# Designs tried in a protein design run: designed miniproteins, single chains. Part 17

Each design is a single chain, and the fold is of that chain. pLDDT is the mean over its residues in the fold that is shown.

## One batch from the design tools (miniprotein)

Design m545
Fold by ESMFold2-Fast:
Structure m545 (fold): chain A 120 residues (1-120)
Amino acid sequence: SLLEESLKEGLRLFPGGDTSHLSELERELLNAAAGGDVEKVKELLAQGADPNAADSLGFTPLHLAALFGHKEIVEILLKVPGVDVNAKDIYGLTPLDLAEIMGHKEIVEILKKVPGIDLS
């Protein structure tokens, strides 16, 4: 739909929210998740980066990986103990919602199979 295309375009035009409240480790994790840097995501998580760290728009690493279609990063994050698969951004959107809006069908399938996923 025209509304869906406008939303996709609007999300792509903004590089994400402010991260000044986060550590350098968490800021690097959000950037690596958005950029599709699989090895950097693994390295940062091994160093103890919080998988639930959110920017000022409420985007977690899982939101950014789902938004930008980084399937391998989604799979890595889902294996991290304590990851919040149902985290909502400031628009009330979950990682699943962003994957659906962006048409990342394989990521949608992966997320829908997660125990406790919010399908509402």
Scores: mean pLDDT 82

Design m546
Fold by ESMFold2-Fast:
Structure m546 (fold): chain A 100 residues (1-100)
Amino acid sequence: MIKPLSSEELRKWLEELQKKAGSDDVNVADENGYTALHIAAYFGRAEDVERLLKEGADVNYADEETGTTPLHLAVVAGHDEVVEILLKNGADPNAQMKAP
């Protein structure tokens, strides 16, 4: 479940998720298949998006159930600045959500 988080809360959330998964991978997904990059993109946190991408976040990470990428969430939420950052970093604008 996506929650409104500050930049510090997002970092702490990722660290707690990594600890639960037994991994230090920035691409660790929650129970809904969302990574820290998905959450930052949905909430329009441009600086967090840039930081996560520099840390090795997969710009095209799609959840296994619906195929939702961070770009999809930024577009749905109307965060134009985040959309531009994701596209500049190699986001696929033609990525389609999976059929169930």
Scores: mean pLDDT 75

Design m547
Fold by ESMFold2-Fast:
Structure m547 (fold): chain A 77 residues (1-77)
Amino acid sequence: HMEEAREYLKKGKEAFKNGDYQKAVEYFEKAIELDPDSIEAIEAYSLLAQAYRKMGDLEKAKEYLDKSIELTKKLLS
């Protein structure tokens, strides 16, 4: 549901700001699961890429950045 996805995105951003990147990942994954084809999902994929980069997982960071770009092309082209 769209409203629930937005709430998890908000919680993920709060965890990210607090430096809790693992918790941020969990919340962003939940937001994507609830509303995968949305502008909020594009933002969640971008923030997942940033969280993995902060944790030193550059392969995961690239995977999620690519997903954010692909979804942007699908929804905003």
Scores: mean pLDDT 86

Design m548
Fold by ESMFold2-Fast:
Structure m548 (fold): chain A 62 residues (1-62)
Amino acid sequence: KKYLVEALEDFEAKRKDELSFKKGDKLLITEFNLDGYALATNLKTGETGYVPVSKLKLLSVE
């Protein structure tokens, strides 16, 4: 199960496994972590990494 989300604000990766994004970017989440992070792919760049769920808006579940 995959989740289509939209970035509510900019995020700059602080760790090598994190994904940076800009407000308005569309991301596809594949996995959720217990720490409030999720594994996502930025559909604009094709890059994959961990993102904070608190900065995202759910659009659809696929």
Scores: mean pLDDT 83

Design m549
Fold by ESMFold2-Fast:
Structure m549 (fold): chain A 63 residues (1-63)
Amino acid sequence: MKGDVAVATKDFEARLPTELTLKKGDKVLILKVVNDNFWLAKNLKTGEVGYVPASYLEVVGKE
């Protein structure tokens, strides 16, 4: 992996088609830190890409 890896600390349900649905414990690859509130991430379990609230993620590794 070529980015930071994070784990979802909580379930997040996408409200917009640009947002990423997460289940607690899902691993994501952080693609871009857009602002303090939202990161662009890829769910490594589903392969879906979208925006996630940064507060729902805990960074656990790099690459």
Scores: mean pLDDT 78

Design m550
Fold by ESMFold2-Fast:
Structure m550 (fold): chain A 73 residues (1-73)
Amino acid sequence: MKRREEALKKVKELEEKIKQDPNNADAYLELGRAYLELGDYTKAIEAFNKAIELDPSNLRAVALKKYAEEKLK
């Protein structure tokens, strides 16, 4: 489906943004969301962990990480 192709494109765009600004917590949050859409829960958790490391007050990243962890069990 076109939606999965768009999610893959979004991952690549976000990875390029992160190369330019590795401390961009919002980029890691959006990267995790893109991986959730692709069903790659392991990579989503890694991205959310980085978002939380950069911004511990980001409750959305914490909630989405728990959601991804539950999908792996």
Scores: mean pLDDT 83

Design m551
Fold by ESMFold2-Fast:
Structure m551 (fold): chain A 84 residues (1-84)
Amino acid sequence: MAPTNLTATKVGDKIHLSWDAVAGAASYEIGYGKTKLEAESADAKSVTVTTTTADLTLPDGTYWFSVYAVNAAGIAGEPTTIKV
């Protein structure tokens, strides 16, 4: 199941991401890039969090973020993608 209510807010030099908890998620993987395809790629730069928020310090510019819920078996669901 894809995360819902994904938001992105610039807070100083950080991009603050927030989403709603997904039932059965053990962690969340955040892929990011300068295009939607890059952010959703298997080779995308990524960070893993166990919270429903993440802060990323990136140079000024346009970014795409894809958030995946990952269950305890390591299986990722469908992404939710946002442009900032």
Scores: mean pLDDT 80

Design m552
Fold by ESMFold2-Fast:
Structure m552 (fold): chain A 130 residues (1-130)
Amino acid sequence: MDLKAELGKLMGRGFFDEQDTFTPLEYQLFLAAMNGDLELVEELLKQGADPNAANSNGTTPLHLAAYAGHLEIVELLLSVEGIDVNAANSLGATPLHLAALAGHDEIVELLESVEGIDLDAKTKYGETYK
């Protein structure tokens, strides 16, 4: 199996679907956000990578950084004008849900402080992040 297939399995079915037409920038942004490469995230955003890029499941770089516990990358993404802090994937999960699920309390606190955050967002199972 290739790396794309294994990453798709780890992040949920269809994360890197064969029908996903990511530019090299968006693909690298997903990997950098997941792997904690802060310098690469900053460089890709400066090159015009879309911080709201979503895969076929609606998973964004902010979802990946929040789930992986990369506080500094979450802070960087939240500083980008037009960031969708309430982006919901195919499970109805937001970055706040994934940070809470993974136990990243500092990221949960950061996201709770963001203007416009939806603290009452529910997954497709009716679950809030608390």
Scores: mean pLDDT 76

Design m553
Fold by ESMFold2-Fast:
Structure m553 (fold): chain A 63 residues (1-63)
Amino acid sequence: MEGDLAVAVRDVEGSGPVTLSLKKGEKVRVLKVLNSDFVLAQSLATGETGVVGKSDLEVVGSV
């Protein structure tokens, strides 16, 4: 999971202090698994980092 590439399965609007906004199809790298529901990820399009729900992501590869 950590270090994996994932893709957003839906548009995600960041809400709250450290959340990441994503567009459907946007690729991210999972930097850290925070808990069962959330990860810290980096957008490969923007370079921004933030918290995103695991349910909003689909893992597409380990790198």
Scores: mean pLDDT 75

Design m554
Fold by ESMFold2-Fast:
Structure m554 (fold): chain A 58 residues (1-58)
Amino acid sequence: SELQLRILNLLAERGPLTAAEIARALGISQSTASRHLRELEAQGLVVYDPATGRWRLA
């Protein structure tokens, strides 16, 4: 999706980032960002770090 591509591009440029930082940067809700991040994680495109709460490219 277009939004998933925007998330991947943002992480490539500025990552690693929290879901809140991604949501703010893209002008979307944290719940919307978190849903798309989990879908990208299921596809093996991003990884979540529980120690920092940050998402990065896989």
Scores: mean pLDDT 88

Design m555
Fold by ESMFold2-Fast:
Structure m555 (fold): chain A 160 residues (1-160)
Amino acid sequence: AAKEEKIQEAIQLNKEALEQFKQGKYDEAELLYQQALAKYTEILGEDHPLTLLNQFNLAVVYLKQGKPEAAFVLYKKVLDGYTSTLGKNHPLTRELAVLIHANYLKFLGEDHPLTQEHKEYVQQLFGSDAPEIEKEAKELVSSGKFDSAYEEFENKILKS
């Protein structure tokens, strides 16, 4: 059906965006992720896991381009979407919070105003669990396991 064909077009755009990203072509990756996002949003809605994953990937592109304010807006929307659809205590929501915080630590550092604002948001959302999320994010950055944890998260969403 036409819906399945449009989803396949969005998946193909997302795949092409990832290929450009891996080559360091961040402007080309941005354009392709934006095109995929428009298609996913139209077909699946704003809060669908695939739409949210595409927004997460676009936010990573923005960090690579030195646009942390744009990345912050998307990361908050993605975390809000997962919290709304799966709940704050869902393993994927918690894993996503760890990955987002690890991105801020890796690209901006602990003392950056946006890293501190995100830390406050995680404390508001997760309460007593927030220190564990921060600890896991710091461990991912310090251990060099960040890229593998990101790939594992993406694969979990793509296989569901």
Scores: mean pLDDT 83

Design m556
Fold by ESMFold2-Fast:
Formats: structure tokens, sequence, C-alpha cells
Structure m556 (fold): chain A 60 residues (1-60)
């Protein structure tokens, strides 16, 4: 199930598997990886990677 979300703050990738985001950037959450991280695709850049759930807010 894909869900639209928005970054609430800037995030810099800590590893090569993570995605960097800017505050206000919209992402499509593709799957839950664990309790702390999701696999998301940036709608601005088209890049995919892991991002912390804590920096995302659901958009409907």
Amino acid sequence: LEMLAEAVKDYSAKTDTELSLKSGEKVLIKKLVNDDFVLAKSLSSGKEGLVPISILKEVS
C-alpha cells in the first residue's frame, strides 16, 4: 500500500541506503521496513531510500 507523506524537517542521509529530504518535500511511502524506518520515493527527485518515520507526516 502506497501512502503520500511530507517531510516536516530537513533530513540528511546517514548511510548509502537512506534518502535525504528537504522540509516540505513530498514522498510516496512504498513499504514499512521496521518501526523506525520506511522505504520512500521522493516525488521531487524520483530517488528512493530509507527515511525515519518521525520526520514524515501523512498527507491525504
Scores: mean pLDDT 82

Design m557
Fold by ESMFold2-Fast:
Structure m557 (fold): chain A 90 residues (1-90)
Amino acid sequence: SLEEVLLSRSRSLLHDYLTKILKPKGASDELIDELTLELFEAAKTLETEEEVTYLAKALDEAFKSVTVPSVEDVGVQIGVLDIKRALGLL
């Protein structure tokens, strides 16, 4: 699952996971690399397992609304997480 991959803190496992789920949907290698970087950097800022679970679930829901997620789609979910953390809602 995305949660297990994010908890592993492995960029290579995250890249492999995104390649497996997005490449069959038509995602370019460039997009997969950009999404991997964005998510890996975001994952480094997560301090608790609860924050990792929250981000993974939010991304899974966002990805269901689109065929191929964009960097902007991921950035929105990271921004929401940051705001919730700042407000003490996580």
Scores: mean pLDDT 76

Design m558
Fold by ESMFold2-Fast:
Structure m558 (fold): chain A 80 residues (1-80)
Amino acid sequence: MKLDENGLTELHRAAMEGDVEKVKELIEKGADVNAKDKYTGFTALHLASMGESEKAKEIRELLLKAGADPNAKDKFGNTA
């Protein structure tokens, strides 16, 4: 998995965009579901947890099923 200039993985980006198909694809390809960005320490689960749409809920379920840690802390000490 490649990080962008902000330390975001493709999985972070897909979770922010609500792209369920891309999230599934990345998980199947062995994406690190617990990867943290460089600035906030957010995982993809943190980003999905900020959404209230049905797609955001499906992404949260997919990430948790794939082994995302709901107790992962960002740089502010907040869990997903």
Scores: mean pLDDT 77

Design m559
Fold by ESMFold2-Fast:
Structure m559 (fold): chain A 150 residues (1-150)
Amino acid sequence: MSLSELVQKYEEARKAGDLEGEVEYTLKLADLFADQGLYDVALGLLKGELRRLEKEGADPKLIARILLKLGDVYLKQGKYDEAIKLYEEALKIYEKLGDKKGQAEVLTKLGDVYLKQGKYEEAIEYYEKALELDPDNEKAKKNLEEVKKK
């Protein structure tokens, strides 16, 4: 999907009042900018959307998805402490929602931070906690097997 197609779909979702579609295209735009090293643009977009969703009293699950993606952009920058804080905020939202799959996704991302810090024991603990909540989390399985070989 080109940048122009993503922007068009975001504007279509916004004109329709489709908050789920707006968040989905915001996350895809943020990934596209972050993959180009345009981290400040990705962070600006995601923080703009977060403030809007909070002001509108939007579904907490949409807020948690934006917080996860903000954490992913900081993790790509090597800003581990900022990534952890945002993942812990997203985790607290998914815990309040009882969303075990959302919790397992966040715990997998926390394991990815500790793995990038070379903290293998802490990374294992987070991947095991993710698999207790979602045994089908293929990313947590794979990363756990890779860390146990080090």
Scores: mean pLDDT 97

Design m560
Fold by ESMFold2-Fast:
Structure m560 (fold): chain A 58 residues (1-58)
Amino acid sequence: MKEAVAIEDYEAKTPEELSLKKGEKVEILEVVDEDYVKVKSLETGEEGLVPVWLLEEV
């Protein structure tokens, strides 16, 4: 399982995006492109797209 953490608070800008809090742990499900990844929040269980720059791999 490939895990990452959000480096800052992020508010979803589209219905396909996921809002995350700084320090929230996510599982990387799929790398969609250079700018976006599909993740699952390990705290809420919700899935969505977030910008690659938001995440630090752990």
Scores: mean pLDDT 82

Design m561
Fold by ESMFold2-Fast:
Order: sequence, then C-alpha cells, then structure tokens
Structure m561 (fold): chain A 77 residues (1-77)
Amino acid sequence: VNRTISGSTELHFAAANVGNEADFQRIKELIDAGADVNAKDDQGYTPLQLLEISNSVNPSEIKQKAIDYLKSKGAED
C-alpha cells in the first residue's frame, strides 16, 4: 500500500532527502526543469523549510550548499 502526502512536489522530497552531492544535483535538476521553489506542501512547508529542518537535526556541508542554492533561486523562509 502506497501513501502520498497531498501537495508535496518532487522538490519537497528531494530537499527532505539531501545527504550527498547526487541529492543536491537532483535539486538543481528539478529547479532547472521549472520546479516552484516556494511551493507549499499540505502542511504549509516549502522545500527550503524542510531542508532547514533536516539540516538543524543533522547538519552537513551539502545541506548548507542546497539551502544557499535554493535561497539564490528565490526560495523564501
């Protein structure tokens, strides 16, 4: 049985799953493909907010790079 959260985009899932350079490249690919960096999920979270939550729990250089990249593309907190 598959369960999806309504309103979540591929960018939300990519941001929540950043662990390495390949995950960061996925974020770039989605943005280059026209993903809405300020889209809110069913809980009202943006991809940037999910990534910042993830980085606060388990900080890494790659998560910080992804945060900086999203902000450079107009992502708002």
Scores: mean pLDDT 77

Design m562
Fold by ESMFold2-Fast:
Structure m562 (fold): chain A 64 residues (1-64)
Amino acid sequence: SFSLFDKDGNGQISLAEFGTYLRSQGANVDDPSSLQAIQYALSEADKDGDGTIDYPEFVAMMSR
């Protein structure tokens, strides 16, 4: 499933790509609680603060 997010082919996921995925899964991205939880998890995974997630961080986040 990671390859569905890695549209730029660099082995990382952008916040925009993840947002697109959630919308395709029918998630309510306009719900503040859902967005806050997602952004919190992404902020923990995004140690560089550049708005991208590495594959290992993505796997750790999704295996909860």
Scores: mean pLDDT 61

Design m563
Fold by ESMFold2-Fast:
Structure m563 (fold): chain A 68 residues (1-68)
Amino acid sequence: TEEQIAEFKEAFSLFDKDGNGYISAAELRHVMTSLGETTDINRKVNFMIREADKDGDGQVNFEEFLTM
């Protein structure tokens, strides 16, 4: 929903300190935990990173985060 997208954006921007549109796997895990996700969150984050991370930098952009 639009409300969920707003929550994701707010949480994402909180951890995206540089405003470059990318966050690390650790930061992504914090975002998802803050939104109430606690079950299998580490595995979910790892799959997201592996699919998106072409260079092995361990980062995910907001677009990829929303597509999950």
Scores: mean pLDDT 65

Design m564
Fold by ESMFold2-Fast:
Structure m564 (fold): chain A 86 residues (1-86)
Amino acid sequence: SAEDLLYAAINGDVEKIKKAKDPNAKDEFGLTPLHYAAANGNVEIVKLMKDVNAKDKNGKTALDYARENGNEEVVEILKKMGADEK
C-alpha cells in the first residue's frame, strides 16, 4: 500500500522501495516516499526516485523539505536530478 511505502521511506528500507511497483504513491497529504526521504536526509532512497518535482497538498516539493531540515547533501542531489528551484 502507499502507507507501507511511505513507512519504508521513513525507516530507510531501501530494498522495499527498490521492489515497489509504484514508488511515487501519495499519502492523504500528497506526500510521496521522496518527500519523506528528503526530510530525513536519506540519500540512497532519494536517488531511487523519478518524480523529483511532485508537490504535496500545500505545493511543497522534496527540495523544500530537504532545505527546511538542513539536508544539504539531499538538496544538491535533488538539484542534479532536475528539481525546480524557483
Scores: mean pLDDT 80

Design m565
Fold by ESMFold2-Fast:
Structure m565 (fold): chain A 60 residues (1-60)
Amino acid sequence: MLGALDALLLEAARRGDVEGVRRLLALGANPQAKDSQGRTALDLAREYGHEEVAAVLEAA
């Protein structure tokens, strides 16, 4: 089940919000959470070309 923090993490990754991603991971958002299409925050960051977000998520 997708929690509120997990949903916010997916949105932050899609938007390229590096600070949002860092804060949400610190609050306990699950980096393995998937959207309705089976995509993780890392998948979204890569698809939208947000390299810094992708690097943060790879380290999580």
Scores: mean pLDDT 81

Design m566
Fold by ESMFold2-Fast:
Structure m566 (fold): chain A 63 residues (1-63)
Amino acid sequence: MKGEIYQAIEDYEARLPRELTLEKGEKVEVLKEVSENWWYARSLKTGKEGYVPKSKVELIGEL
């Protein structure tokens, strides 16, 4: 699937069900926008999908 690739700028621990836990430097593919502050994304490292806060990731490119 073609999508935008973001990278975690710091470690993020999931606080709610269905959030992704991320390690700094982990790449995620954005699947859809959920709100102004949240994306639904898939980790390229683990293949897991979940919600990620936009403030914890930065855009690095597209597939």
Scores: mean pLDDT 80

Design m567
Fold by ESMFold2-Fast:
Structure m567 (fold): chain A 80 residues (1-80)
Amino acid sequence: KYTDEEIEKAFGRFDVDGDGKISAAELKRVLHTLGVDLTDAQVDAIIAEADEDGDGVIDLDEFKKFVNSSTSPILDKLVA
């Protein structure tokens, strides 16, 4: 269970460019830095689950929805 503040802090950490979107490359880089060994296909699957528009990126609202709807242990690495 995560607060909006915790999710927003995590999103800001992943949004390295400050464009309000998380790309597959940004998400993969952060997960790798946190010690989560994911393949490109696994990162793409995570983004596809969060990305309601199918544009290959996720914004803050989509990220919050994904975090709140999932119970995967990976979320502990994403939100911390």
Scores: mean pLDDT 67

Design m569
Fold by ESMFold2-Fast:
Structure m569 (fold): chain A 62 residues (1-62)
Amino acid sequence: MKMIAVALVDYTATKPDELSFKKGERLELYMDKKKDKDWVYAKSLKTGKEGYIPSSAVQIVE
């Protein structure tokens, strides 16, 4: 199942498989592609880029 979330903070990727984003950016979350409870796979709806993000940095809105 996919969900839409909004970034609560700016995030800069620290590893090659992570996604950088800005506060207020809308992200599609792939809930079936979690590494663990703290990391979820996401796609930026602004740029189309994909990667893992910290789940605490976003708020699910739909």
Scores: mean pLDDT 79

Design m570
Fold by ESMFold2-Fast:
Structure m570 (fold): chain A 114 residues (1-114)
Amino acid sequence: SLGDELLEAAAAGDAERVKALLAQGADVNARVTEELAKRLPVDPELALGMTPLHLAAYFGHLEVVKVLLENGADVNARDRFGNTPLHLAERSPASEETREEIVRLLRENGAKPE
């Protein structure tokens, strides 16, 4: 599905593909299913219910985060464990500098300190 392709592109940091899929009508708030979770570079149990913004924030893909927010991504969406994109950005394996930039961008776009 377009939603699955968007989730994979967001996890990969492919901002151009994210833009193209959104232009085709992909749901900006698509959610990781059990089948898709098996194909993502993250623990499949942790990936369940993640949105493109969760994945981009976790992997430190700043440009993808910007594109998703510009296209109406729910900055306060909760995954299956109640984690928001902000929670995942703060726990990102990316560099501290990249984490801080994404956290700042999410907060500037209405992320709640939950």
Scores: mean pLDDT 88

Design m571
Fold by ESMFold2-Fast:
Structure m571 (fold): chain A 113 residues (1-113)
Amino acid sequence: DLAAEVARLKAIAERLGLSDEQLATILGLEGRFDLARALGLTVPDVFSVIESPRFTPLHIAALTGDLELVRRLLAEGADVNAKTDYGLTPLHIAALAGHDEVVALLLEAGAVP
């Protein structure tokens, strides 16, 4: 149900204090152009986001829900609060992507909501 997904995303974005641009960027990274359209959002150039040195391996692991990779990167000293050029943290990405186990692990590691 698209309407239920839209309601869920709005609730998460409000709780995390995400801008429309930040929400649109995460949806673009997920390939969820249907949700971006339903929300009336313009998706930015996601290629510029993923090619940025500020888009860390931890952001990628959070996007894909790779719990083992998240654990490994945090053990290697990855910055749990690293921000992309759009101010997105791994926690923001994992939360919108619905990766609840990754969200819990990031919060335990000191991620600021």
Scores: mean pLDDT 83

Design m572
Fold by ESMFold2-Fast:
Structure m572 (fold): chain A 116 residues (1-116)
Amino acid sequence: MDAKELEEKIKNGYDVNEKDENGETLLHKAARNGDIATVDVLLKSDKVDVNAKDKNGETPLHLAARNTEDPETAKRIAAALLKNGADVNAKDKNGKTPLDIAKENGDEELAKILEK
């Protein structure tokens, strides 16, 4: 779904918090895929749950921290999520925070953004 189509659907009452078979929302998928445009559209909605957990207990912020293929995009998405109330202390089913994931991946710049 492109960002413009998503914005129009949200305006018409689309449920931005709908979960798929893996417990993932659109925000999870956009964060994992580095889709900044979709993240920005979703975060403009006052209804979006920025801290929704998938089946692994991961939030969108965890999935952004797992994006090692595009560290710059991962940092931008993490910063946008944090600005909109993402919980840096959220733990997945293995007890890992987004900061733990960034450190395991050696992403020093992302780790600094997630550190408090």
Scores: mean pLDDT 84

Design m573
Fold by ESMFold2-Fast:
Structure m573 (fold): chain A 61 residues (1-61)
Amino acid sequence: MKVGDLVRALVDYTATTPDELSFKKGDILKVLKIVNRNVIEAENEKGRVGYVPSVFVELIK
């Protein structure tokens, strides 16, 4: 996974903090930053940015 990659959400997730991104299974997110092996910063299709647990997304080739 690299900055600029598209990822697909594997599960529904509701943000527990303002810095996290909420998403639904099947949502497409753009990777903006790899924070660490467990967390990315991503943007959704509506332009909202937030942290996403990397285990809940898969890389789209």
Scores: mean pLDDT 83

Design m574
Fold by ESMFold2-Fast:
Structure m574 (fold): chain A 65 residues (1-65)
Amino acid sequence: MVFEVGDVVRAVKDFVATHPVELSLKKGEVLRVERVSEDGKWVRVRKLGTGETGWVPVEYLEKIE
């Protein structure tokens, strides 16, 4: 799946952050993509409810329209 800056995405499963730069997600959370990693495997996202930001693997996310 290809993500771009500005995409609205939803967590498809829970993610537990193991580094300070990562963001923990619960399944169903809605976020906005702010940056994409050079290899496209990670995205930096912002939670729309709280404004919290961090990096998550793309496999934990789906685009929503």
Scores: mean pLDDT 83

Design m575
Fold by ESMFold2-Fast:
Structure m575 (fold): chain A 99 residues (1-99)
Amino acid sequence: GGPTELHVAAALGDLARVRELLAAGADVNHQDENGLTPLHLAAWAGHREVVELLLSAGADVNAQDKNGRTPLDLARIAGHEEVVALLERAGARPSPNLK
């Protein structure tokens, strides 16, 4: 399927909208056509509080996109050190196929 409203809210850092969508039963682990979850987009954008909320809602910390990238890989590429530390504390691992 395509991106959901939760993907858009996570990418924008709209914490209130993320909370509303999760309360309405949005699938926290829905993958778009590229295999990206809302957690991938929040991590890439550096939205720490949205990352915390998604993890609390049961987001798969090690979900892989179509290129094998995890949310941790995207946070590292983007240089978001606070999000990297948060994901590592939550048990995130880098893709075994990426340096």
Scores: mean pLDDT 86

Design m576
Fold by ESMFold2-Fast:
Structure m576 (fold): chain A 90 residues (1-90)
Amino acid sequence: KYYDDFLVAAALSGNAEAAYQAVRRGLLTDEERIKALELAAKQGNPVAQLELGKLYYEGKIPDLDKAVEYFQKAAEMGNKEAKELLEKIK
């Protein structure tokens, strides 16, 4: 429990690794996940960019244009899954 609380606090304060872990563990609301992932993605984390893209594509706050933008950024950083998702969206 303390570790999860720490991950949420660190994610919302801009720690990219904590943001990724908090998202993967389902500790955040969709809005909080977006905020945490945006901070990590802005720091160049390709996994955070991929996860943010998935959330915009399939989450409660869908935004296809943002999903494509973040998948493109993750793919440019070498993320294979983001490249595969971009092909499926077309």
Scores: mean pLDDT 74

Design m577
Fold by ESMFold2-Fast:
Structure m577 (fold): chain A 58 residues (1-58)
Amino acid sequence: SLVEALEDYSATTTTELSFKKGDILEVLEIINGEFIKAKNLVTGEEGLVPMKYVKLIK
């Protein structure tokens, strides 16, 4: 599944993913109701993403 970043986000921990508004992220795993593990298709980096900053597109 793919999600789109709704806002810019700078990782506050080493486990989180940084992204920019409009970045397309591939969902790798749903961790819980607050976080997913995703890959940023622009940078190739993987990490935790707060679900409130992304929108499901596929």
Scores: mean pLDDT 82

Design m578
Fold by ESMFold2-Fast:
Structure m578 (fold): chain A 113 residues (1-113)
Amino acid sequence: MKTQEELEGEKKWNSLPEEKREELLERVKRRLKLSDDTAAKLKNVNTRDSFGNTPLHLAARLGNVELVEELIKAGADVNARDIGGLTPLDWAKMFGHEETAEVLAKAGGVETI
C-alpha cells in the first residue's frame, strides 16, 4: 500500500513537464555516475536499484546537497527505505554529511538508527 507521502510525491513528479522530468533524470545519471544498466532502469526520482536505493539515497551518500534539494522538489520520497530499512537521512548521517542530513530532516526525513 502506498503511503500518502508516496502518492503526493508521485503527483509532484507527474505534474512536471515530460521534458523537465527527462532533463532531471539525465542530470541524476550524470551526477551519481550511474552504470549504464542502472541508468537504463531509472524511470522516475523514486526508482529503486537492486539494493532498494532510490536516487535520494545515493545523493545523500555522496553529500550532494544541490541534488538532494532537486530530488525532493521533484517528488522524491524522503523516507524511502532500502533493503536494510535505512532512509536517505540514515545514509547522510552514516557518511558524515551534516548539511545534507539537515536538509533531509527539514524536509520531514526520519532516521531509523
Scores: mean pLDDT 78

